Designed miniproteins, single chains. Designs and how they scored, part 33

Each design is a single chain, and the fold is of that chain. pLDDT is the mean over its residues in the fold that is shown.

## One batch from the design tools (miniprotein)

Design m1118
Fold by ESMFold2-Fast:
Structure m1118 (fold): chain A 74 residues (1-74)
Amino acid sequence: SSRVSRMVGLVLLALGHILDKDYDGAAKALEELASLLSGEAKEYAEKAAEYMRQGDVDKALEYLNKALKADEKE
C-alpha cells in the first residue's frame, strides 16, 4: 500500500542519516514515521526519535522495532 511504501521510505531515510551520523535528521524521519502511526506504535516511534536525538542509536532502533511490530498487530 502507499502507506507501507511511505513507512519503508522513512525507515530507510532514518538509517541513511544514522550512517552519516546525522542523528537529528534520523530523528526527524522517525517523527514523520510516528505521524503515520497510532496508539502504541506511535508512542514507540516517538520514543525512538527521542533516543535518536540523544545519540542512543541502540535504544532508538529497539523502539523502532517495537513500533513496527505494534503497527503490524493493529
Scores: mean pLDDT 86

Design m1119
Fold by ESMFold2-Fast:
Structure m1119 (fold): chain A 70 residues (1-70)
Amino acid sequence: RGPGAGDYIKKGKEALAKGDNETAAEHFFKASERFLESGMKNGASYAARKALEALGKPEEALKKAEEIEE
């Protein structure tokens, strides 16, 4: 299975701190997938939203979060 959701959140934040928005988004999307695998909809929503915000898509971030929380 490799790294857990928390590991991907950490890597995403580190990438954001370096200005690497695309790498940050990739890590946050991986975190979202891990949270969904464990049934943690709130965590998955948070991670997906952070990924889309990193890509400059705040409207899509909000929609994706709502879809996951349903």
Scores: mean pLDDT 78

Design m1120
Fold by ESMFold2-Fast:
Structure m1120 (fold): chain A 70 residues (1-70)
Amino acid sequence: MERERIEKEIDELEKRVDELVAAGKLTPLQVKAIRAAIDMARAGLEKGLEVETVKRYVDAAKKILDAALS
């Protein structure tokens, strides 16, 4: 289902952020911003927000991560 797919994307994104933190590739401020977006995505799933709304939070986290690595 779409929700399980998004949950997996959030889990994979969180794991990627943890790996980049361990590698020293992200600053504390960048980590805080990305994790805030991930937390909003997880909270959205728990609250039963529309799939599209949760995807926006996931996309925001990905965009912040991509900008941080550029």
Scores: mean pLDDT 82

Design m1121
Fold by ESMFold2-Fast:
Structure m1121 (fold): chain A 61 residues (1-61)
Amino acid sequence: EKVKEFVKKMIIDIDNGKITLEEARQKAKELGIPEEEFNKYYTEIQIKALETGKPASEIAK
């Protein structure tokens, strides 16, 4: 739950040009979030963005 909300926030920040994907992964690591769990939620949101034609940040709302 908290990890998913964190990933959503990171996707919004990435799409807005505020941070890079590498910076988001580093922040996740610093918070003790497993890379596999970060990648799982990141991939799910990106797939939904591709399926709907919407920006990933819109899916992450």
Scores: mean pLDDT 81

Design m1122
Fold by ESMFold2-Fast:
Structure m1122 (fold): chain A 65 residues (1-65)
Amino acid sequence: SGKELLEEAKRKTREGVERGRKEPDPIKGTALALRGIGEGLTLALEAYRKGLITKEQLKEALDSK
């Protein structure tokens, strides 16, 4: 479902940022965080493209901390 894809997108972003924060090398840490954010964004956009979530849900996912 769209809600499950949004939850996965948020999880991917959170996990990537957490891995980046725990990485001793700041350059590698930043790359890990950006990869997670990119994976989350891709999932959210794909869910919207497939009509599984609303534009408001997509906007909320993009605006989430």
Scores: mean pLDDT 79

Design m1123
Fold by ESMFold2-Fast:
Formats: C-alpha cells, sequence, structure tokens
Structure m1123 (fold): chain A 90 residues (1-90)
C-alpha cells in the first residue's frame, strides 16, 4: 500500500533524526517494534473495519507508541513534546 510505504519512509527519517540527536538504540528499537505492530493492525482493520478486537489492539499499540515517544521526548529534554504526549495519554 502507498500509505504503508509512506509511513515506513517517515519512520526511517524519524529514526535517522533520533540517532543524530543521540537517542538510545534501545528506545529506537522499541519505537520500530511498536510502529510496525500498529501498521500491521491498521492494515488488517482496513480489510475488516468492523472488527472490534482489531480496533482495541490498534488502540493499545497506538498508546504504546505514544508512551515510547514520551520517553524519547524526555530523553531529549523536549518539555513541550513531553507535555503534549502526556496530555494525549491522560
Amino acid sequence: SELEAQLRRELEELVALLRERGVSEELIERLREVAEKALEYGKKLKENPEDEELKEKLKEEMRKLYEVLLEIARELGDEEAAAALEAVLK
């Protein structure tokens, strides 16, 4: 899918930026894993949009994605990004 390819390119660009800024490889790997699971559930949900279990799994992976992004923002000292992510999570 074109959207999947675009999101994977954007993830790659984000990862390159995070590495340049000195973010730990552990957090980068966690970001990749959660992003890939979210993409997979999103793809499955697109094929079956009425699947409530897939909706809940996607929501769970999106929450985990925001949690990893919050840890990254805190590691970088980005107080504005951290506050925005905390607001989304609560």
Scores: mean pLDDT 83

Design m1124
Fold by ESMFold2-Fast:
Structure m1124 (fold): chain A 63 residues (1-63)
Amino acid sequence: SLADLVGRALGLDPETARLVADLIMRETGARSAAELGEREVELIRRHAGEDAARAFAAELAAA
């Protein structure tokens, strides 16, 4: 799920990961992990920085 991917990439607890995943879905319109791409990676880069964006992209590629 998007929440699990966010939690692994950013090192967040499950509850916080769900809140962040919901925020991403509202901002980009993504409904599932399969719809994630460069737009979500760029959103993470803007708010959490380059290392977080790189970790997120790596988790997405591994999914």
Scores: mean pLDDT 78

Design m1125
Fold by ESMFold2-Fast:
Structure m1125 (fold): chain A 75 residues (1-75)
Amino acid sequence: MSGLLYSYYRGVNEGARRDARDPERLETARELAEIVLRNAEYLKSKGTSPQAGEIGIEGAREVLEEIERQERELE
C-alpha cells in the first residue's frame, strides 16, 4: 500500500512540476501541488504510509518552488 501511494504522489508531483514550467499552467500546477501537500501532510500526521507522505510533501514543495521561480521570470 505505501509503495503504491509513493508512486502515485511521485507521478502527481512530476506532472505538476511539468505544468509549473509552463507559464500558462502555473495556476493548475499550484492547485495540484497544494492538494498533494495537504493530503501528504495528513497521511504523515496520521501515521498511515509516512514514507509516501514524506515523498508527497517534498515533491509538492519542489513544485511550489518551481512555480515561484517561474513567477519571478514572468515579471
Scores: mean pLDDT 69

Design m1126
Fold by ESMFold2-Fast:
Structure m1126 (fold): chain A 89 residues (1-89)
Amino acid sequence: MVEEEARQAYEAAYAAARASREGGPAEREAGGVIAAMGSALSAALAGGEEGARRAAEEARRGAEEGGGEEPGGRLAAEAAENAAEGAAE
């Protein structure tokens, strides 16, 4: 269920973002990954499978533009792709 998966992703994104605001650099990187995942699921809810796929592609492109090889960007792209796959199921 896209709705249930989106809810779990948003809860995780909220918790990670909260920890990121309170914590240091490592928590901030985790927050970026979770935010990308939340964005992908939000797009999936609005546009279904195609919306989720576009969100994942956009997150991946943003990660490459933001620094290419930087760990946070790579993790954010991977999280968005996983969210899109979940929505497609």
Scores: mean pLDDT 53

Design m1127
Fold by ESMFold2-Fast:
Structure m1127 (fold): chain A 94 residues (1-94)
Amino acid sequence: SKLEEFKKKLKELVEEARAKLAAGEDPLAVAREFARRVIELVKEYFPELTEEVEKVAEKLLAFLESNPDLSAEEVAIYLEAFAQEVIEKAEEYV
């Protein structure tokens, strides 16, 4: 289904972000790229949710920018939480 394909692609984005963090890439740069790609995916599958997801992404990035001492592992947890919130919004929408 459309929802199952969306969930699969979103989980793949989370795994890619986690791999980049594990490779020592800058956590904020990884988070910004991840948020942008998630928003692009939402525009493709659930365009009506775009504004809501953009607001959640904005809050996430503002939090991470205000907390530069967070480890890569802690940033990964926040990116996974963001992805889970996006999944929940998509499930409520269908």
Scores: mean pLDDT 89

Design m1128
Fold by ESMFold2-Fast:
Structure m1128 (fold): chain A 73 residues (1-73)
Amino acid sequence: MKATLTVRLAPGADPLAVARAVAKAAQDAGLDVISATVEGDTVTLVVAGTEEQIKAAVERISALPGVESVEVE
C-alpha cells in the first residue's frame, strides 16, 4: 500500500539531517521511499509497503532525535 508519513520536527532540529535519518529509518523498516519533502519544520515521506512495515517505520521514526511527532495518512 502507499502511505504519507508527516514528521514534525522539534524546535532547533536540523531539517535536512532529520529528513535523512527519517528516510533511512523507513528504508530499514522495509518501505520503499517514493518521495521526501522538507517544508520548514515538517518532513513528508510518501512510502510504499505493508501495514506492518509502516507501523515499524513509525515506531523507529518516533524514537529519532529531533522528531516531535509522526502522522500517517
Scores: mean pLDDT 83

Design m1129
Fold by ESMFold2-Fast:
Structure m1129 (fold): chain A 66 residues (1-66)
Amino acid sequence: SMEELKERLREALRALAREHPELVRSPAFRDQFLAEARRFVREVALIEASDELIDEVAEEVFDELL
């Protein structure tokens, strides 16, 4: 389901933030976090999702962790 997919994306992106806390320390790093999020989701977490959906969830996670 979309809800399960979004939760998997949130967990993967929280893991990214734990590995790279520097990317969530300031609003200045938003674009870098979003770019790394697309790479991490596809190449590390191996989750199939559109760039649009990854960006949506990544922005949500970024704002939660600021």
Scores: mean pLDDT 87

Design m1130
Fold by ESMFold2-Fast:
Structure m1130 (fold): chain A 85 residues (1-85)
Amino acid sequence: AEKALQAVRDAVRLARKATELAKDPSNYEAAKIGKKAVEIIRNDPAVRDSIDRHLAQLSPEEAARLRAELDKAYEETIKNYEKLQ
């Protein structure tokens, strides 16, 4: 359970860092990968279902904190990528 949540958290953190670095054109491919990874996490029903099942094993407070962390990282990833368009 924890490993899946940690993998999602790590993927979102890497995506956010990749989009920040992509303000430099030499890092553009990393930013594309990062944005796409975040979109998959947010929009794929199977990925969401997996996350929700793992969050259901946490306390409501812990689940809410992790959800907020993921949402914030998603927003930061999009904001960084917008500057490349």
Scores: mean pLDDT 67

Design m1131
Fold by ESMFold2-Fast:
Parts: structure tokens; C-alpha cells; sequence
Structure m1131 (fold): chain A 70 residues (1-70)
């Protein structure tokens, strides 16, 4: 569906931004890092509500758990 595709794209873009920040801007302000994390978590929750087996969602979930373990 179009809704699913839009949510997949939004989550993928959000994850790319979060991964880029952690890899290349590790000293980014905490407020900005938390804002990105909250956006990605919200996008992940929405996508999982539509399809709990979505590969984009499952990859993002694993990566978020890794980032939170820091």
C-alpha cells in the first residue's frame, strides 16, 4: 500500500540520519540526537503496527537496540 511504502521510506531515511550522526558526528548535541531517536522510534512503531514482519522495521529495531546499548 502507499501508506506502507511512505512509512518504510520515512523510517529508512530516519535510520540513515541516525546512523550517520552516530558514525560521523558522535559529539552532536544530546537534544538533537534525542529528537532524531524519538522520531525514528515513532516511525518504527507506526510501521510495526501495519506489518510486524516488515524487513525495514526489523532492521531498524535491531539497530536502535544497538544504539541504546551504548
Amino acid sequence: SLELAIKQAALAIGMAGLEFTEKYIPDAPEEERQALLEQVEAQLKELLALDPNDPVALRAQAELERLKAR
Scores: mean pLDDT 80

Design m1132
Fold by ESMFold2-Fast:
Structure m1132 (fold): chain A 85 residues (1-85)
Amino acid sequence: SPLDILNEMAVNNLRTTLLSLGLSTEEVNEISDLAYEAIKTGDEEKLKEFFEKLDEVKKKHPEHSDEIDEIKKTVEYLTKLSKES
C-alpha cells in the first residue's frame, strides 16, 4: 500500500539521520527496527522502547537533543497514524 512505502521511506530517512549523528551501525539498526515495528503496527510498547533508546542517545550527545526530539515527534506521529488506519 502507499502507507507501507511511506513507512519504509520514513525508517530509511531515520536510519540515515541517526548515522549522521555519529551512532554506530549496530545502534542505528536496533533503534530503526523499533521505530519500524512501532510505525508499522501502531504498537505503543515499541514506541516506548524506541523513546527510551533515543533518551540514552540524548544523554551521550546532548548537542543533538533538538534533532533527536524531532525524530521522536516524527515516529510518534506515524505510529498514531497507523493505529488510526
Scores: mean pLDDT 81

Design m1133
Fold by ESMFold2-Fast:
Structure m1133 (fold): chain A 100 residues (1-100)
Amino acid sequence: MDSILQDIQRSRDLSQSGINSTDQNEMRQIAQQGYDVSRQVSNQARQQGMSDVQRTADDNSRIFRQALDDVRNGNMDRARQLFQDGYRINQQMIDQVRQQ
């Protein structure tokens, strides 16, 4: 549980960094890292039988993937909105893990 919580917190912090970024290359790297971390959270949640966390982590991975596409296309305002959504989702996952 502690390791999955740390990965979720990492994903949340990446979302916060994406919200605050004005550099396209930085936002692209943040989105890629966020995608990778959210996939790790999903796999960890699956192994531990945390079906709610797994579903939320899968949604988070889709958000980071969409943010990556938006950054690549120069849609940085859309990417920032997606990072805001990712931040909220990661806060929900932190609460879900802490309740278990």
Scores: mean pLDDT 87

Design m1134
Fold by ESMFold2-Fast:
Structure m1134 (fold): chain A 81 residues (1-81)
Amino acid sequence: LDEALAHLEKAKEAAERGDVRSAVEHLAKAHEALTGVRPTEEEIAEALEELERLPKEEIVEQIEKNIEALKKQKAAAEAAA
């Protein structure tokens, strides 16, 4: 979770700068940290094309929602331990 959160924060920072490619790369690393499955280069390329069509503000909002969801999951796991 901590590694995935760190990558999501970096993805948000990249998106805020308009660096969609770096944002997608960090999203892919967050996904791998959470699921143990590395996205394929084709999936990464497809995500890049999708995100390049969106306003920067919308990309940032989506990443922020993912960060909040993950923080909530981490808090629940810590409460259960």
Scores: mean pLDDT 77

Design m1135
Fold by ESMFold2-Fast:
Structure m1135 (fold): chain A 66 residues (1-66)
Amino acid sequence: ADAVIAAAERRLRAIAEASGDEALRRQAETSVKGLRALAAAGVPARAIAQLGEVEARELEDEAKRR
């Protein structure tokens, strides 16, 4: 699961950094913490990967919405 979380963290932070928006950077950090908490609770890696993809898409949409 660690590799999946690391990949999601890199992607989410890259999106937030490209936006230059501090609120989106905080949102990305919150999403990563959530994914780590789910992994610690025993959620399967497949579900973590799917949630990470959803979080990345939401963050991209948020950046575009302005």
Scores: mean pLDDT 79

Design m1136
Fold by ESMFold2-Fast:
Structure m1136 (fold): chain A 100 residues (1-100)
Amino acid sequence: SSLDERLEKYKDNPVMVEFLKLLKEFGELGQEAIDALNAGDVERARELVERMEEILKEMEKLKEKIKEEYPELTDFAEQKLNAAKTALEILRERVEAHEA
């Protein structure tokens, strides 16, 4: 994946590596949540969304570290984080719709 290529590119930057690993985990949990909703397992989808929310909080903290230590990477980190926030919001709405 393009994330695996970026993990290799930034392997000597521990803050960026941690951010990219969280981003990868976020994407994997999002796919699992979609699969759970498609299977009718709304409770599992809710649990996965809660885990994604915690990862997003960790990514926010790492973004502040990136801004401090690697300011040239800040825009990239902010763009990825904003995309993740949007994806989580859409997924939350889908979970809510299945509970109604």
Scores: mean pLDDT 86

Design m1137
Fold by ESMFold2-Fast:
Formats: C-alpha cells, structure tokens, sequence
Structure m1137 (fold): chain A 74 residues (1-74)
C-alpha cells in the first residue's frame, strides 16, 4: 500500500517534522523536510497493505509550526 503524509506548516521556518505512523505490526517513522514557507509538504512511503493504521505522533524538531497532519492510504 502507498502511504501519503501531508503536513501543513504554520510558519516560514525550514526544518524537520518527524511523523510516526502506527502500523498493525510495527511503527514507521517518516521525516518530512519543511521549506521556509507556510505550505503543505507531502511525503510518500510504500508500506505493506497489512500495515494500514493511524498517526501515532507528529513532532517538530526545528521549531516548524504544525497546523495539521493528514494521512492517505492507497
């Protein structure tokens, strides 16, 4: 399955947003690199279809403001 993670940033700061996705058997960590802009940054990761799950956490490492986190599983 294809996991698409979309993070909407709230400030004009570049940095890393660490999103932890909880699968059925394990957690997946995705690092999303935010530009120096207020925008939606998208990362795509291939996961096994059996691992479809939910967001466990989202953490800003460099002071990037997180307005929203959205997951799509395809």
Amino acid sequence: AKLTISVKTGNEKAGVVKVTYKGSTRDYVVNIHAPEKKETVTATVDIPASEAGSVKSAESLDGVEIESVELTVE
Scores: mean pLDDT 75

Design m1138
Fold by ESMFold2-Fast:
Structure m1138 (fold): chain A 109 residues (1-109)
Amino acid sequence: MDAQLAKNKSDLDRANQLLQQASELRQQADLLKAIGDTFLSGGNYRLAADAYREAAGHLSDAAGKLNEAAKLMGTVDSDKAKTLNQEAADMQAARDEAAAQAAQALRLL
């Protein structure tokens, strides 16, 4: 049906936009983690904690975008939807790790 094809195309276009946003958030989180590691190594524990906490926020947002993309993909490609849900879970694990790094840095104050 033409209407179903148009919907599938719209869902794919939106999913791809969400994947791009998730990728950008992940890149920002990776940069913030590296900045946090640099501050931690320099004894700047407050700045390290702030950087890790901001990284955790971006990873949480990235996981949300991946889960939203997975829902849209689920109607077109169920295997890709499963992969995106797994990537979202990996982002949540990375978020928890970054949050733990922030807490550890604050304990060094």
Scores: mean pLDDT 89

Design m1139
Fold by ESMFold2-Fast:
Structure m1139 (fold): chain A 100 residues (1-100)
Amino acid sequence: MEELLKKALELEKKQLEIIKQAEEGKISVDEALDRILEIEEEIIELAKKNNDEALVADAETVKLLLETLKKNKKYLSDEEILKRLREMEEKVIDNLEERL
């Protein structure tokens, strides 16, 4: 369990780094959303492989929020999308660190 949470935390921190790259204009918001979604799918697979139903549920909720942002991207500014992504990611990281 501890190794699973540490690996999930590592993946979440990679998502935060992608958000920082988009905030700095190094990649597009669309590219950031796609890369973050790929990592979230990796977290879901990791959680399923380890039978952590709570982590699966949490990660699938995050994936749904990410897919919703991607669908609504034309109605939101890049700044608003990045702000929502950052707030979500920081909350997820804090929650995982509290479980360790």
Scores: mean pLDDT 83

Design m1140
Fold by ESMFold2-Fast:
Structure m1140 (fold): chain A 109 residues (1-109)
Amino acid sequence: MIEELEEKIKEAKENNEPLVIVLDSAKDEEIPKIAELVNENEDIVSLVATASLGTGREATRGLGVANGAGRDVKSKNVTKVVVVDDSNDVYEKALEEAEEKAKELLEKS
């Protein structure tokens, strides 16, 4: 997960392209590392989205977005990283996939 994120950040930085990050799941220990990577590369990272459902992102699972690069990656509602290029079609599809996975996790719990 962290390795995939670092690789995509490196690619985006070399190409000078904005990067969209969708978070599917992360361990508590990984959240600060993800936030550090995002904050250190704020010129490249245009959006970070987390899976959260309904009201109160920490209480449920679904889809949410960060207004500041590191904000939501520090929350307990963070899910696995799905890293995508800054493309409207790819970004929208990745968000839909993250929402579907969040629903599956709720059903299995």
Scores: mean pLDDT 49

Design m1141
Fold by ESMFold2-Fast:
Structure m1141 (fold): chain A 86 residues (1-86)
Amino acid sequence: ATLTVTQSPSSGKVGEDITLTSTASGATVKSYTWVGVYPDGRVETLSESTSSNTLTLNSPSREMTVFSVASDGKHSATGQGTQILP
């Protein structure tokens, strides 16, 4: 089956703690990478190649969209994103 990922929650707020969860189906995940994309198009790796399907952001200072990338070692799938809003 094809690896797919869903991500929750859909949004959070600048200055508030948030825990993001990546839920994968279709294959056994070997690693999760979390990436932040800023409104100016800058991309930042927030966490890489972990076995954890969660990411906690403590009082994020900027707007961004956070994406989960899950890998089964052969294929990867990206979540729909979580928007950190002002």
Scores: mean pLDDT 84

Design m1142
Fold by ESMFold2-Fast:
Structure m1142 (fold): chain A 91 residues (1-91)
Amino acid sequence: NKAEEARKELEKLKEEISKRLGGPKPKDVFELQERMSEIILEENPNQKEVAPKILEESQKINDLTAIVLMDEALKNNDEEVYKKMLETLNS
């Protein structure tokens, strides 16, 4: 199940970030992206490399989150919510 794999991967990212930066696990995708950006900034002093790496990791997190949200909409038999989410992702 693609959604189950996405949830597992997001959970692993949250655990790794929590272990590396300390403190509680990220609450949502925005906090996850924020903390990942902090790690990339600390590990990469070259500003030219920072922006592409942040973009790449943000795209990965967004894709995983989209998969999870689409799966939840399908489980709720909410075709209108599913279509609205799909349109938002394609915009």
Scores: mean pLDDT 74

Design m1143
Fold by ESMFold2-Fast:
Structure m1143 (fold): chain A 67 residues (1-67)
Amino acid sequence: MKALDLSDQASKAATKNKNLDLAEQLLKQAKEELEKNKDSLSTEEYVAARLSIIGTEEEIRFVKSLQ
């Protein structure tokens, strides 16, 4: 799922690559993709994607706190 893939890429940008600008851009794209496609997703798919995005947002916030 595209929103999940973007969220995973954002997490890797923040945690592995230490590129917070890219991580925030990818997270924004993940949120936009989820909202765009939410009517075509099952409740389970939507919840899974939303939880992934929340987790990635917290990872970005945590990495920022280390600067």
Scores: mean pLDDT 83

Design m1144
Fold by ESMFold2-Fast:
Structure m1144 (fold): chain A 118 residues (1-118)
Amino acid sequence: SRAERVARARRLVEEATREFGRALGLPEEEIEAILAIAAGEEQPGFEERAQELADKYERMLAGEEVELSEEERRLLELLLFLGEARALAARLLGEGRSEEEMREALRRLREEALRRVA
């Protein structure tokens, strides 16, 4: 039962992340590479790009002025969304929320994220 609920939550997070990445105009192969890295799979060359983005984000959090390319900004937004979606899904799973409630919450998170980048 719990394993099935966790698997459904993971699928809903992946679905919301793919929809958000497509809305940002990211290539499907980059969206899938981010999801694969997040799942612990190796993506030769893309792990380096993901690490560079993480380093830039840390510098931004430290109050540094960091210039991002349009592609780097879109990839960073996707990475941040994936993290937020995972945290939301984990919280809702812990609260015993239904699949329908989780799907609706992830949809609202996606709409809010899209408003931030519009």
Scores: mean pLDDT 83

Design m1145
Fold by ESMFold2-Fast:
Structure m1145 (fold): chain A 83 residues (1-83)
Amino acid sequence: IEDLKKEAEKLEEEAKKVREQAMSYFHQALTYRAQARVAARENPELAKRLQELADSYDTQAQNLFDEARKLEEKAKEIKEKAE
């Protein structure tokens, strides 16, 4: 049953990587959103593009967070089965 524990550990490691990518995208979305706010007064066109980029990155981050959660849940199920 050591093989099941290793499979769970592998899924946990994959979940960590996906979560790190999600966090990176989330921070990028926050950065673009902040830049859009600053640009809004002097360059509305740039502000709009930055906001669209922020929304895109936020959506991608959310999808990755959901994927990481599924991997974490799967790892938990396998660990419970192995015990």
Scores: mean pLDDT 84

Design m1146
Fold by ESMFold2-Fast:
Structure m1146 (fold): chain A 119 residues (1-119)
Amino acid sequence: KSAIKKIIPVLVNTLENSTNPKEILLAATTLQTLLERHDAEIFEDYLDDIVAALKKASKHETENVRVAAAKALGYLAAYTGNKELAEIAKNTLKGYVTEEILPLLSGLNGLLKDPEKFK
């Protein structure tokens, strides 16, 4: 848990300021893995910074970066009930339908259809 607090600012800074697609992809993929494996409440102090950084990465020229950022936003949306993040994630991921993505897309569709269940 202390390692998460040390790594999050570095990942956010990389997403916001790096011009290297490989570094941005690694940062987005690492955040996606952390959000998938850990309770979103662990990220409360960084939520606004993570959201801003991932929204930026979701618009990147490199498709793999956009997909990784959208997965991270999708997990964050599922845990926080944030409809805006769910819409961004769904719009990027609906073109990338795999067995791995289907449960996340189903959850995001549920949130968007009835956002009040998560508020």
Scores: mean pLDDT 73

Design m1147
Fold by ESMFold2-Fast:
Structure m1147 (fold): chain A 90 residues (1-90)
Amino acid sequence: SEEEKKVIEALEYLKKKMEEQKSWSKEEQLESFKLLKTRFEKLSRYLSPELKKKLRETMDKIENILESNEPEKAAEEIVKILEATIEEVK
């Protein structure tokens, strides 16, 4: 569906950002993620309730990983989760 496509595009964009930011400080990663999360929350308003919930839950999970891990490890774990989630939505 078009909604699934939008979710996949959002997750792929976030994955790209995490890969690019692997060497960034934890503070820089969290600040960048906060901006991306706000953008994705706005985009989620166009989605079905189910896809909206899935996107928001994925964002919350990523935020927890960033808070709980060192920057490089957080980026690697987030990329793996995003890859799994993208394949699930496809």
Scores: mean pLDDT 81

Design m1148
Fold by ESMFold2-Fast:
Structure m1148 (fold): chain A 78 residues (1-78)
Amino acid sequence: SALAEIRRLLEEALRALEAGDAERARRYVQKALELSRKHLGESPITEGLERALEAVEAGDLEEARRHLRAAITFLDLL
């Protein structure tokens, strides 16, 4: 399902952040954001992923991680 693919991409993004690979994390978040926009529209999950992407691009990996963890929590409530 699309939700399962989004969740997998977010788990991969978190692993990339733990490895210090911001570029890899950025790519996974971008892909998850594209799918979230397509399947969930302007939802709290989509908004959280937009904030996560901004944080990765700004080099704030701690803020990015917090937004990704929140998005996974919201997905698990669906």
Scores: mean pLDDT 89

Design m1149
Fold by ESMFold2-Fast:
Structure m1149 (fold): chain A 72 residues (1-72)
Amino acid sequence: DLRERALSVLSEEEAEELLAKYPTKEELVEATRKKLEELGIDTSHVSDENLIDLGIFMYKAEILKKKKEAAE
């Protein structure tokens, strides 16, 4: 369950925002692959399950980075 996995790392509000942006596991996997490939990282050998977990962690890191940047 994508929601339960998101809630293990994200707050309820953060998880709802992630699921609004990527409502299915497939959409989160695709978004994570594209983001990594834009950085020059080959994801052809990475499982969809690992990409889901990585996508959730990357989203949390993005939230923390934006909060730090907003604080100057």
Scores: mean pLDDT 79

Design m1150
Fold by ESMFold2-Fast:
Structure m1150 (fold): chain A 103 residues (1-103)
Amino acid sequence: VEERLEALERAARETAERYIDQITFLRPELREALRALAEPVLEELLRRGHEYIRENPEEVSVEEARELGERYGFEAAVRAATALARELTPDLPAALPEVGEAA
């Protein structure tokens, strides 16, 4: 179980950092702000993943925990980017939720 939890956490944090770097490629000054916004989202998602692995230890392999971590890292980065965009451009948030809902 410990190996799966470690795989989940490492994959989530590494994936979040990778996507934050990609999102902030042209604006590296925003990287620290995105990391700060991503951290609480990552903690919430990791707590959920921890409970899932604890309740389903026979169903979650180390590889599946890694894949789950990658998904959590990606979601944290996207949510952080969305939150930052709303803070920087008040008019932009009106388009972002509808784009996601329209798909």
Scores: mean pLDDT 75

Design m1151
Fold by ESMFold2-Fast:
Structure m1151 (fold): chain A 69 residues (1-69)
Amino acid sequence: MTEEEIRRALKRAALAILQMVDDGSATEEEALRVAARHLAEKYGIDFETAERMLREEVERLRKEGVRLP
């Protein structure tokens, strides 16, 4: 498992979180927690680390003005 694969997974998860919030499927905190747990389990990352990295990626996307289709 490469750092590049993890970064790609984080970006996809962050986009999914933003989509779920936008369509009202979940709150940002709920979606983030679920995604962080999934990443931790699937990629062998500590939950705390996954949550921090994912939150940073969500913030990065918001700052870049990325909007969902």
Scores: mean pLDDT 77

